# Designed miniproteins, single chains, continued (4): the designs that were tried, part 21

Each design is a single chain, and the fold is of that chain. pLDDT is the mean over its residues in the fold that is shown.

## One batch from the design tools (miniprotein)

Design m12705
Fold by ESMFold2-Fast:
Structure m12705 (fold): chain A 111 residues (1-111)
Amino acid sequence: MEQKKKEAEELINKARELLEKNRPLFDGAARMVEILLGPEAGAELRKAIDDALNGSVEEGYEAVKRAVEILTRAAEVARQRNPSAYRFLQEARDLATEIAELFKKALELLK
């Protein structure tokens, strides 16, 4: 029980460290999302990253899942129109997916 809680805390810390370290990448992705999907979608992505950093573990997981969905939608729009933006959005999505897996694993250890 104690060991699982410590392992969960380490996963949560790693997820949040990856988010904080990569804030410039997610800020760049939010600007691309704004151009491709509109200002509301860009604001949603920024809010999802902030919620993941500052919320509960459950809120963080749901927020990063929303970020993955937004980035996936933006990447699909970029696919044929802007190959450079498509690659960048895929890189941001893949990182957000990795962060979501860390939150998910932490939640599984806490249940």
Scores: mean pLDDT 87

Design m12706
Fold by ESMFold2-Fast:
Structure m12706 (fold): chain A 57 residues (1-57)
Amino acid sequence: MSSSNSNGINSINNHRNRINSRALRLGRNPSLRSRAERLRNNANLRAINGINSLLST
């Protein structure tokens, strides 16, 4: 149990550090937010274009 407990704690700490690093990277990465915004703007433009096309016909 002692060795298994030590290995388990190290594994949990490694996993926590990985998740924390990933969360920080996602949170502070302006490129990912900019990408999401562009995708939403693109969808909005497509919707407006579709409505304009329908209204023109």
Scores: mean pLDDT 63

Design m12707
Fold by ESMFold2-Fast:
Structure m12707 (fold): chain A 89 residues (1-89)
Amino acid sequence: MAEVERERERVEEEIRELALAAGASEEEAEEGARKAAEALVRALEAGLFDAVDATIAEMRAVAPTLSPEQQAEAERAVAAIEALKAAAR
């Protein structure tokens, strides 16, 4: 439980950083990251691991279309989501 919460916070932080690098406001980045992290936790709790894997695959597929700074943030976000998925198992 505590480990899942800690990894969720990391996912939220990395998605927030990605959104900020994309030019979102701090409020938009914080709200978007919070909702995304909550959705990922709910999907994992429901056993929808394939849906989370599809999200990771989509992020990796779009990464080459992003700026170098956004690509670095996307890689960190993917790593955080993988860690959250591992903690939820």
Scores: mean pLDDT 81

Design m12708
Fold by ESMFold2-Fast:
Structure m12708 (fold): chain A 60 residues (1-60)
Amino acid sequence: DKRDRGAMGAAALAAAGGGDVAQAQEAGNHSYKGDREGAAKAVRDGGGSERQAEAARRNT
């Protein structure tokens, strides 16, 4: 499923940026709902770079 793949990608990007499990889940949930800006914001809030936030937006 494309949405599942995007959500997993966003969660992985948040975790790679130094986010904890809850931050990774939040990024994934926003991506699964198709909320590109929410997914990007969750990655940034988790300590991810702007590049990682943009990747989460693109994969959503």
Scores: mean pLDDT 76

Design m12709
Fold by ESMFold2-Fast:
Structure m12709 (fold): chain A 95 residues (1-95)
Amino acid sequence: DELEQRLLRALDEAHERGDMERVRILSTILHALQLHREGKDELALDLLEQAAREARERQDEETVELVAEALRHLAETSKDPAVRERARRLLEELE
């Protein structure tokens, strides 16, 4: 809820600035959260790993923090222990 609202605000700001690469990365994070709600957690993690890498390459710390929040959400809410473990490992790599 709070995370999705922050992502939508960040998307609006990126659109206003014409930062289409940031729009794409933020949209990828939103898609990952949608996949998580559908129970497609491995695909969600693949998208979050991609978004993390791209945000890091851009030195976009705000977007890195949004990816970290999404990974924390999956680590806390996924029913699959392997998914929770992978999300936690990806979080460690971002910190």
Scores: mean pLDDT 87

Design m12710
Fold by ESMFold2-Fast:
Structure m12710 (fold): chain A 105 residues (1-105)
Amino acid sequence: SAQQQHIQQIQQLRDDSLAEGERLLDTALDNTIRSEGLTPAQREALRALRDRELAAFRKDLDALAQKGIASQDVAGFRRQAASLLTGTVLRFIGEAEDLLLAARS
């Protein structure tokens, strides 16, 4: 049925978006952790930040998927998931920068 096809498409896009989010956050974390002069405590805080951002991304992505399924709007879900992914990565970068700036007294 068309309903079942929309559900399967949104579930696949959700899984692909989650995997991409994990890869992009891991890349952002790796780039930040390579910064000179970071303490072990700062590296742990950056990893914890990545984990929190990934958990938030998954939760928000799941909410978008449920809305997309209810409205049968695959294109809308795809657009919103891409926007959420970009926002999540940029938020991580901003919060990581703030964490490093706070350490400079």
Scores: mean pLDDT 88

Design m12711
Fold by ESMFold2-Fast:
Structure m12711 (fold): chain A 73 residues (1-73)
Amino acid sequence: TLTDQFLAALEAGDYETALAYLDQLEEAVKANNKGESLEEGLAQLKAARAAVEAKQSLDAILEAMKKAADAAA
């Protein structure tokens, strides 16, 4: 999946490739979600992008995504 490819890029330390997969995940979220589900998904991806740009660890990126989802719900 796109998520698996995103995680693999992060494990490899390839933040540029991870950002490219985030762009594809954003398009997938927009295509498959509406309303609050869309807002929650976009909030998670925004938090992930910020953490990836800061070159944080995989665990920190996942924690940022979880916090963003909880805040958007």
Scores: mean pLDDT 79

Design m12712
Fold by ESMFold2-Fast:
Structure m12712 (fold): chain A 74 residues (1-74)
Amino acid sequence: KIDEILEKFVEEGLITPEEAEYLRKQIEDAKKAGIEITVEDVEKLPKMYEESKKHLPFKTDIEKEREAELERRK
């Protein structure tokens, strides 16, 4: 279910394929640690990316770094 949601987000352009792979790995690591990630948590990710202010179980620092780099190049 979670993989299908991530694929849909990529298809809709809400997240990048690189972010989807990062989140998938984080979910796997969380499962190994005994932490359950729900479908609802994953569905909220696009809104959290837009806010860029809250902590999630997963960090999307790659996009934040890319945005900061582009701003510095102005």
Scores: mean pLDDT 63

Design m12713
Fold by ESMFold2-Fast:
Formats: structure tokens, sequence, C-alpha cells
Structure m12713 (fold): chain A 93 residues (1-93)
């Protein structure tokens, strides 16, 4: 895992305004296997949601976090061309 490079990329995206501080914190925690921040954010955004609706929202957020980290891994291993290709694939889904 290229954790330090992924962290640097996330910090750059934060500086460019492409990610919020909370999003960066949640993604870094997720890289360490901690989903609690994502779960807490879902509870804040959907306090009146049913348990089933909240679980679906959490799963969607986890899938997005995984996709974003995968794009950053592709950038690290294969460069910008691979990242742009992967972004296009995810946006077309």
Amino acid sequence: MRREKIREALERLLEEGRLTPESVEMLLAFMDGDTSLIEAKVRERAPDASAEERAAYIQRMLDLARGMLEMLYQLYEYGEEALLKREAELLAA
C-alpha cells in the first residue's frame, strides 16, 4: 500500500477545494479500517432515516470511499492516464 502518497494526494485535493476536511478525515480513517466516521456522518445527514435506509446510505458511502481510494492507487501505480480512465469508468456506472 502506498499510504503516504495517497495521504499527500488527499491533502492536495483538500487544498484545491475538491474535498472537505471531513471527507479527508473519513477517507484516512477508512484506509486504516475505521468506518465509524462515515457511520457518524450518515447519522448526522439522515437522523430520521430507518435502520434499513441508514444501512444502505452507509454502504453507498463505503463504496464511494473504496472507489476513490482505488482511483488514487491507480494514479500512484500507472500515472494520470490510468486515473482519468478510472474516473471515466466510475462516472459512467
Scores: mean pLDDT 72

Design m12714
Fold by ESMFold2-Fast:
Structure m12714 (fold): chain A 83 residues (1-83)
Amino acid sequence: SLSAEERKAIAREALERIIREAFPDLTLEELLAMSREELRERIEALFREEAEREGMPEEVAERELREGVDKAVEALLRGKEVV
């Protein structure tokens, strides 16, 4: 089974990969220093870009944005706690 140290290393590597893909202008250290508010703003921007690319109707995009942003922020904050 994976040790606590191995799980943290895997979580850190996964978080670093996500950051490189979603926020190519940010380092892991910068993301870890970000507030909940700053993370939310960054994630909202990504969701809006994706919604525009997919051609989502405005009402559907706003609902999905709210739910998706909240879940993504919570997931990233949880990830930060294990690194």
Scores: mean pLDDT 68

Design m12715
Fold by ESMFold2-Fast:
Structure m12715 (fold): chain A 100 residues (1-100)
Amino acid sequence: SRLKKWIEEVERVTEIARARLPAELDPEIEEIKELRIKILELIENNDPSKKEELLELAEKLLELELEIRYKVLKNEEEAEKARKEIPKIAKETTEAIMKE
């Protein structure tokens, strides 16, 4: 599944980021880990009634991952512009993955 591969890639990127980020970002990283586990479980169960829940969790995971990336850049103006685009990017990316 393309969605499963995307979630595995987010895990890889998050682990790399964790090695380079200050300890105060650990709560966000742990939230990403918990969301990833729940999303993978929903994918494995392959329940059509859970498709909307899966999409919502995947969007939240992407939003948190993007926010961590922007915090690492430490560019406040670029980070503010990016935060305004996060919901759109998360939705468009998740919908594109789910359509395949």
Scores: mean pLDDT 65

Design m12716
Fold by ESMFold2-Fast:
Structure m12716 (fold): chain A 103 residues (1-103)
Amino acid sequence: MVDCSQADIAKGKKAYKELIQFFYPDAEEDLCKGTFDESKIKGWNVITLLLIGRYKEGQGAAHLRDLLVAEVLNGRIKVPDNKKTGVLQDICDAFKYVESKCP
């Protein structure tokens, strides 16, 4: 089950580091200030690549979170079925953490 309203900031810090920060250290600044570094993004980070693409359109963090959740659910972002629920929750938790850090 995925419910972004139940997102956990402490779990989000871990999810942010594992899914985003390791490959995109400036993702927090990207979502808050409109800066990003694509040079650190890898092909297996489809979630981070889609996040960056949507952010370039001027979307806010909550809107990007909802778009990422929808794209994972509709299968456009390919995630192993046995990891899908965990990835969806990690997206919610990671975005909750980023929202808590935006100035």
Scores: mean pLDDT 61

Design m12717
Fold by ESMFold2-Fast:
Structure m12717 (fold): chain A 77 residues (1-77)
Amino acid sequence: MLEEIRKKVEEELKKAEETESEEQVEAARVVAEALLALASIEDPAKREEVRAWARANWGPEEAEQVEGYRRLLEELK
């Protein structure tokens, strides 16, 4: 469920908020929400295109986060 993944993302962002910068937390939130939205794509071919886009625009770590959220979505089904 997107709701469960959103809760985990929010928990990680709350931990980041205990670290100093509100601007860093806002940037992390935007990226996390984007990665969550990308991970929720059901079409495997489209998901791979989006993962490639994330790798090119944000980097390999962010592309792996898309896969992580996708696996979490599968486990929650």
Scores: mean pLDDT 65

Design m12718
Fold by ESMFold2-Fast:
Structure m12718 (fold): chain A 81 residues (1-81)
Amino acid sequence: VSKEKLEDEINVGLSRMMLGVAKIAAKNAKEEDKPEIIEFIEKAIKKVEEYLKKAKDEESKKELEEIIEELKKLKEELEKE
């Protein structure tokens, strides 16, 4: 395993963890908690986008893109009035 492939696999794993945390937080959110959760999701999106820009492995790129889409949908759901 190359260092680049290992880095991509780790970054996908970290991205999945951030998505999991965001989903749990969103599911259990009270109205007053939503701004902090939205901020977390925005930071997570930026971080995953950074990973995507550095990614070399095509499968890892697809997974990172899917995670970004999931995070964006979760944010939109929390922002609905």
Scores: mean pLDDT 84

Design m12719
Fold by ESMFold2-Fast:
Structure m12719 (fold): chain A 102 residues (1-102)
Amino acid sequence: SGVEEIRAAQEAAGVDLEGVLTAMELVDLWDKIHGMSSEAAGRLTATAIRVAVAGAPGKKTKISEDDLLNNPSVQTLIDAISTAASSKETVETLKRAKKKLE
């Protein structure tokens, strides 16, 4: 599933994106960036993480804005997510995951 692919990317990068974004926020991010170029998807993913960290929604996070800018593991995660989001198969898997989370 799209959520499982994100979890695999988190484990590979050594960061916990679910600590920053809820499962629904991850699904909404994927829905927004699917079919975009890897670069455009990466930029929007970075922006979504920054907004989640800075937006004061009252949730605890594990990724700071500085980590997003300077941490190679966070950059690896963003790249993995943006690359997968450009895949038609990942988009269809994510749409199914979103329906289950509603």
Scores: mean pLDDT 55

Design m12720
Fold by ESMFold2-Fast:
Structure m12720 (fold): chain A 96 residues (1-96)
Amino acid sequence: MLDPEEQERIERARGLALRETEGTPVPAQDAATTAVLSGVLQGLDPERLAEAVGKELLSRRDEYNEFVKNGGSLGQIGSEAGSISTKIVQKLYDEA
């Protein structure tokens, strides 16, 4: 059973990840949220995770939205965003 403090951190992490990735395609937001939650479960700070992942994905927001508008695969966006987000989380874990 998660400590009440850990449960609050997970809820906060989910909300922060969604806010920090607002305006990206839904598959990118979902992938980022999943990676951030994984990092929080590994003991990382929710705010630092959401900020780091959000900054990178927002820098790619226009590219991702253009790709989708041109008939690009939503699965491809989710896969790429997930890979990038997981790499950021892993780097932050290794630096902690």
Scores: mean pLDDT 81

Design m12721
Fold by ESMFold2-Fast:
Structure m12721 (fold): chain A 86 residues (1-86)
Amino acid sequence: SIRDEIFLQMHIIALEAEILVLERAPEMPVAVLRQQVAGLRATVAALRDWLARNPDLPQHLRDRADAALARADAAIAAAEARIAAM
């Protein structure tokens, strides 16, 4: 539905904003960085669960969501590597 499409687009934008915070803030205190990683992991898990329950989405929106989720996974991995180096 158009409502689900709008919902997904809004959540992709929110996810991309969280990714940018994590990508651009390697100089955060480690406790704050851990909290940002935990928050992004929760957002990723919630979006994956929602996508699994809503399979009848246009392919282009599924592709955009998948790309954003892959970027989130990469940002989490990079941030966890940064935390390990602190």
Scores: mean pLDDT 85

Design m12722
Fold by ESMFold2-Fast:
Structure m12722 (fold): chain A 71 residues (1-71)
Amino acid sequence: AREGALIAGEGARNLDPVKASEGGLKAAQELGHDERAGSWAAFGAIVAGLMGLTPEEAANVGLRMAEKAKA
């Protein structure tokens, strides 16, 4: 999840839709028992990346959103 979220956040920050998409898919695969949580991790990372946060900060936002989606 973290690696996929990092890639998605970096892609979004650099306005690279291919990288953002690949990161999102990887995050979903890493959380394979809960694809919804993976999707939220990717979405959060993409939004944070678009806001200009670093890839690591974007990944943290995505992972927090994934936690809330599980609850």
Scores: mean pLDDT 66

Design m12723
Fold by ESMFold2-Fast:
Structure m12723 (fold): chain A 79 residues (1-79)
Amino acid sequence: MKERARRELERLLREVSERALELAAKGTKEDLLKEMELTMVGMRIAVALRYLDKLSPEEAERLVRELRRLAREALEEVE
């Protein structure tokens, strides 16, 4: 179901966006580099949401898994 995939991508986008905003507020070089990484992942998720309806259910599920992996990796390395 593409709606489930959309909800998950929207949740991931919120998570990376919120963390990027927190890091932007800190202003250290390391925090800004991490903010850039999170922002790039967020942009990929936003683009995926635009094309989600054009994908098969299987393609959508694979895309969600890949973006979930990227988001978790980006969030895990936050200090």
Scores: mean pLDDT 80

Design m12724
Fold by ESMFold2-Fast:
Formats: structure tokens, sequence, C-alpha cells
Structure m12724 (fold): chain A 73 residues (1-73)
């Protein structure tokens, strides 16, 4: 669904915004929400972004959120 893909992208953008603010808990939650709306490689990347956000690894989290964004199309 185009609407579902748009919502997933919005959640990835929110995850990135919270990550930039040092709010790792909110970043993790929004990355997990993006994953729930995604399939295949996009979902796997979003889940990895969430895990790195949970661990406080901002660099790795941003890398995987970016990969998820590109995989959604």
Amino acid sequence: SEARNRQAIEYLQLAGLYLAQGDYESARRYAERAASLSTGQARDYALQGAEYARRGDAERALEYLGLAYRAIG
C-alpha cells in the first residue's frame, strides 16, 4: 500500500529526529512502528535501527534507518 509506505517513511523520519535529540527510547519505538508497516529487507533494516537505538548506538541506528528508508522506495 502506498499509504502504508508513506506512514512507514514518516515513522522512520520521526525515529531519526528523536535519535538526533538523544531520545533513544522514542527513536526505538518509532523504528519498531516503521518495521510493523514494512516487509522484507525494509522491515529487517528498521528492526536493526531500533535495536541500535535501544543500545544507544546513534551512528549504527542512523545507518540502518537510512537503509530502511531506501528499501521502502
Scores: mean pLDDT 91

Design m12725
Fold by ESMFold2-Fast:
Structure m12725 (fold): chain A 56 residues (1-56)
Amino acid sequence: MSVEEVVRELARRLGVSVQALRDLAKERGITVTEAAARLYEALLRGKSPQEALDEV
């Protein structure tokens, strides 16, 4: 499974850049894959993109 492809698709669907996700992961001290997983989980729980970003 290509992590880079998953991150790109997620960023596109959220309307943010891949760079923004990388910056978020760096700020939190987590991996980009971990940041993407947390965002996906929040969205699956019915959170808005803004709320999902706040929960990461």
Scores: mean pLDDT 72

Design m12726
Fold by ESMFold2-Fast:
Structure m12726 (fold): chain A 100 residues (1-100)
Amino acid sequence: SKEELYKEILKIVKETSKKIKEIEAELGRSDEGKKKIAEEVVKFVEKVLELAKKYNAPQEFIDRIEEALKMAKEALEKKDEKLAFKAVQQVVHEVQTLLS
């Protein structure tokens, strides 16, 4: 159901947010920190996509999360922190519209 999907995504959002804060606290804005944040963002978007498919989310939602995954993977390759956060913002926006 949409409610179960939303609950599972919120859990992953909280876990990912905690990990990113820990990386920032330990490594700051170093290249290693940027890489680890981008890696965590890729994992986050992959988990959201897996849940969306498992719960039979609308195809439009799945397509937008797949776009976010492509952005997250590009961010990891380029060590682009801004692109990584743009991918997260797209996922958060799509999740906010899931129950509206």
Scores: mean pLDDT 83

Design m12727
Fold by ESMFold2-Fast:
Structure m12727 (fold): chain A 68 residues (1-68)
Amino acid sequence: TVVSTLTNALKHEDRSVALEAAYALGKIGTDEALDALDEAEEKGYLDPIEAGVMALKAAVNKVTAGQK
């Protein structure tokens, strides 16, 4: 599953890779992907505010593109 692969990438030592994975999960926007982001935040792989911002930005971008 793409979500599983991205969730694994959230554990990456390189912060840029972890943030890229977080953004991709937010862009996917399924309940499973968002749950993975929430769990990574709780486990400390991501800063809570950064995880929330990435998910929000990706979700807004997805909805806006879909409505265009």
Scores: mean pLDDT 69

Design m12728
Fold by ESMFold2-Fast:
Structure m12728 (fold): chain A 73 residues (1-73)
Amino acid sequence: DSIKKTVELYKKEGLDVAREKIGDSSDPEGKLQYDLLILVEQSKIIGIEPVLKAAREVGVPEEVLEAVREIME
C-alpha cells in the first residue's frame, strides 16, 4: 500500500525528506502520495478540517484523507 508507506516515511523522516523521496510522479499512485504530503503541509498551516473538506470536494480519495488525519493526530 503506497499511501501507508508514505505515512510511515513521513512519521520516520518528516515532511521535507518524504517530499524529496516521493517527488512529483507521473504515475497515478505517485500522484496520490504527493497529494497526501501537500495536504499534510496545508493542514499544518490552516488546520486539518478545512483542508480535508476542500480535498473531499475536489475528489481526493478517502484513503488519502484518512492518511492525512492519521499523520495530523
Scores: mean pLDDT 76

Design m12729
Fold by ESMFold2-Fast:
Structure m12729 (fold): chain A 88 residues (1-88)
Amino acid sequence: SAAARKAEIEAEADAAKAELVAELRALGQDDAAARVAAKLDEAKEHFVAAVEAEAAGDLEAAREHYKKGLEAVAEAGRVYEEARAAAA
């Protein structure tokens, strides 16, 4: 169901966010940790919206939300890699 898929996305996103934020904070990269958390929250919101749009039959809206979610994940990854490099 759409509800089950949303719950799965939220649980996986929250677990990944907790792990990455804890790692960056352990490296003293608190600002980067906050930025990564914000971008992962943005991605989660878009992926949840994509599942809801897909369940409603709005495939165009679903595609746009998946695209924006992936862009937010890519930006989180960039911030994470830059913070890791700065800490090394």
Scores: mean pLDDT 89

Design m12730
Fold by ESMFold2-Fast:
Structure m12730 (fold): chain A 78 residues (1-78)
Amino acid sequence: MLTDEEIEERIKKAVELVKSGKLDEAQKLVRQTLIDEGIPEELAEEYAQGLVNLIKRAKSDEEAVKLAKGAIDALRQA
């Protein structure tokens, strides 16, 4: 299980990758983060795609981090 700080660091890296056009690398990083948090591999792939799309649509880096972390926190409780 990752700490909140480790999750935020991975989300910030994913935001950087999305902004650099490295969408495949961003999706892989988010997927691995979800797997490390205990989300089943099949669901992690689907949720990673959704989270990358949230990051792409966010109006700021701060919004992207908040939205992605909120979604991951919700998945950790389900």
Scores: mean pLDDT 81

Design m12731
Fold by ESMFold2-Fast:
Structure m12731 (fold): chain A 75 residues (1-75)
Amino acid sequence: MSLDELREEAVQRLVELGLPEDFAREIVDKIIKLAQEGKLREATNLIAKLKYEGKITPEQARVLAELALKAYSLS
């Protein structure tokens, strides 16, 4: 599975869960970048912060956490 496929799948899932497309793309790109740099803890901390601030739902946070793990495994 390519990073481009992983990115587009995650964006689509987040939009289907009610996240605006531009915000979904911004967050997905940031999570992928952190995971690819080996910064998995920073990626998970960002997801936790967004959930704590009410900017994403628990369901959206789960999609992003799954994305972080998959992107990390490809680095």
Scores: mean pLDDT 85

Design m12732
Fold by ESMFold2-Fast:
Structure m12732 (fold): chain A 99 residues (1-99)
Amino acid sequence: ADLEKEKKILEEFKKAVEKAAQIAETVGPAEGFALLRREAEELAEKASEEMKKELEAFAYIAGLAEEGALQQSEEEQKEALEEAKKTAEKVLKVIEKVL
């Protein structure tokens, strides 16, 4: 995709993150993650194939965070976060081997 187009998508994504953070603080964390997931899904439709996959993966993680926030168990939130970190580390190592 065009570099300028991808920069605009990243700028929109940053704004979505800021808006989601505000919603999480004023309305609730589940609502914040729901907004972030929806915005990431919408931006993925406009993105290049590679960026689309990253945005879809992010939307999936945001959806898991939304479900965790709805349950609001501190223990479950910590476990989900640790598993997400381990998964992200494994994915990063795979990408590094391909690059």
Scores: mean pLDDT 67

Design m12733
Fold by ESMFold2-Fast:
Structure m12733 (fold): chain A 96 residues (1-96)
Amino acid sequence: GATGIPEFDALWARKYLTDLANKLIDEAEKKLRQAGKSEEEVKAFRDEMRKKHQEIIDETVEKVRNAKTADEQARVISEGYEKILETTKELLEKAL
């Protein structure tokens, strides 16, 4: 939840989205291994996902810092969340 302190809200957003990203990567790796993908393919997927997730997280955190209201902070965090989900889905479908 937003505290109204930009640095605290930005740190919370980073942790929240990082925890989500890590869970999605773990689930995606399980699906790739179940589909018979090699460890090299799984590693390549992880590295690409980590890079793309980091870009989304960094952009979202900066937008949270610059947000003027708690409602705007909530909106940009929600948008970052959806981008992480969609990016993970797209790359997982391409890797399968």
Scores: mean pLDDT 87

Design m12734
Fold by ESMFold2-Fast:
Structure m12734 (fold): chain A 69 residues (1-69)
Amino acid sequence: ISPEQRERAREAVREAILERGYRNVDLKALAEETGVSQKTVSRIAREVDEELAREVGEPLAAAIAAAQA
């Protein structure tokens, strides 16, 4: 997979996760749209989900910690 294909797949996956949530992402449809394998899209989806969890998870974890104080 080329860096350009990976970037396109990451953008498509990120959009799908933001629209529908990670568990409702159609990996087969994304693979067909981006021209990469379903296994590659699945790996990218995990990576993007982890990135979003870090981006959102740290503020959420801080809010939970503050609520327990």
Scores: mean pLDDT 71

Design m12735
Fold by ESMFold2-Fast:
Structure m12735 (fold): chain A 91 residues (1-91)
Amino acid sequence: ALAAERARFEAEIAEARELIASEMPEERRPLALEAIEYAEKAYEARLAGDEKKAEEYELKAQMLGALANGTLDEEEAKKKLEELLERKAKE
């Protein structure tokens, strides 16, 4: 199970990097690559059993990915991140 899940994750990361290189505007590539780095950190945090850190990294990856795609501006990304962190703090 673990080997198959890691292989799938690595394949998804490789595909995402390829799409960033081919489809993403040059100016947005740093944001998209940073999102991928946080996705990788989230995966490693889950393997280490650090659920809170994994959730934080996943939220950062999602926000940076949305910024890179132009779906969110920087201000909206900050608001969404703050709202999600506040909701998690109340749990």
Scores: mean pLDDT 73

Design m12736
Fold by ESMFold2-Fast:
Structure m12736 (fold): chain A 63 residues (1-63)
Amino acid sequence: DKVTDDEVSKAVEVVSKLTEEQRQRAGEGGDLALETGSEKVMLDKSKEVRDLVQKTIDEARKK
């Protein structure tokens, strides 16, 4: 129910790295699973997760 700043910071870093790496892979090969009709969903989800993580950090710091 409560997360630590450490866990939140870790999640943010991992997500940021994954987003960059996945985008690079998609550019390298359009035939990759990332580009197979699910890329849009992954991108939208990544943005949503990033926004949620940011809110989670703010709440975790307050609590």
Scores: mean pLDDT 56

Design m12737
Fold by ESMFold2-Fast:
Order: C-alpha cells, then structure tokens, then sequence
Structure m12737 (fold): chain A 55 residues (1-55)
C-alpha cells in the first residue's frame, strides 16, 4: 500500500541518520550493523501492527 511504502521509506531515512550518528560516536561497523538490523526489525513489526489495526 502507499502507506506501507511511505513508512518503509521513513524507517530507511531514520536508520541511515542513526547509523551516521553511531559512526560519528565511534561505534564499530559490526556494532552499527547489528543495532541497525535490530531497530529495523522492531520498526517493521511496529508498522505491521499499526497497519493491521487500521485495516
């Protein structure tokens, strides 16, 4: 759906910004990748729950 695509794009943008911030703070690439992957899974699960509640 258009809403799903919009929310996915917002998640991507937010995670890219967070990744840049973590890198600036001196986190390793491995730590950043693990944290970003976990945050993406959490955000996608939250979006799925919201979409299910709305439809």
Amino acid sequence: SPLQQQLDAQIDAALAQHEADLRARGYSDAEIAEQVAAMRRHAQAHVAQKLAAAS
Scores: mean pLDDT 81

Design m12738
Fold by ESMFold2-Fast:
Structure m12738 (fold): chain A 80 residues (1-80)
Amino acid sequence: RDAALQQIINDIEQWSDRVIAEIERLIREGRYQEALELARRELALLEGLLESSTDPRLKAVLQAHIARLRELLARAERAL
């Protein structure tokens, strides 16, 4: 079965959740510029993975995480 793809999806979800938690922490601490830089860096990485991916399930997961990061980026930009 597709255990390798599921592991990749799980790894992306765990990593993205950790990055999102860090961005939210930086926003809470008033470190908006650092939050923006981290969010933009992560967005660039995930967008690159989305562009190179061919599996529809992986694309859906990447799109969901990109949407979450864009929301956080918008929140940090509004707080500046």
Scores: mean pLDDT 81

Design m12739
Fold by ESMFold2-Fast:
Structure m12739 (fold): chain A 80 residues (1-80)
Amino acid sequence: MTENEKILEGFIEKYYEKVFGRKPSEKTLKLDKRALETFIKNLTGSSIEDFSVEQLRDLLLKIAPPEHRELMEEVLDEVI
């Protein structure tokens, strides 16, 4: 697993814990990770591995709803 894949996985896990008060199942984590990777590729034309950690962070913050940006910044700071 690459550094960016670990960041996405950790991000999804921490986001679920903060929003739902529980860890996601392995199936949910795998599906959401794949969906996010596909979304990023469709949006940018690049795979997640082509981004630096800082570029990936900036991208995730840009696509976040404004009401969730503070939460997303907190989660990303814990994962990176």
Scores: mean pLDDT 78

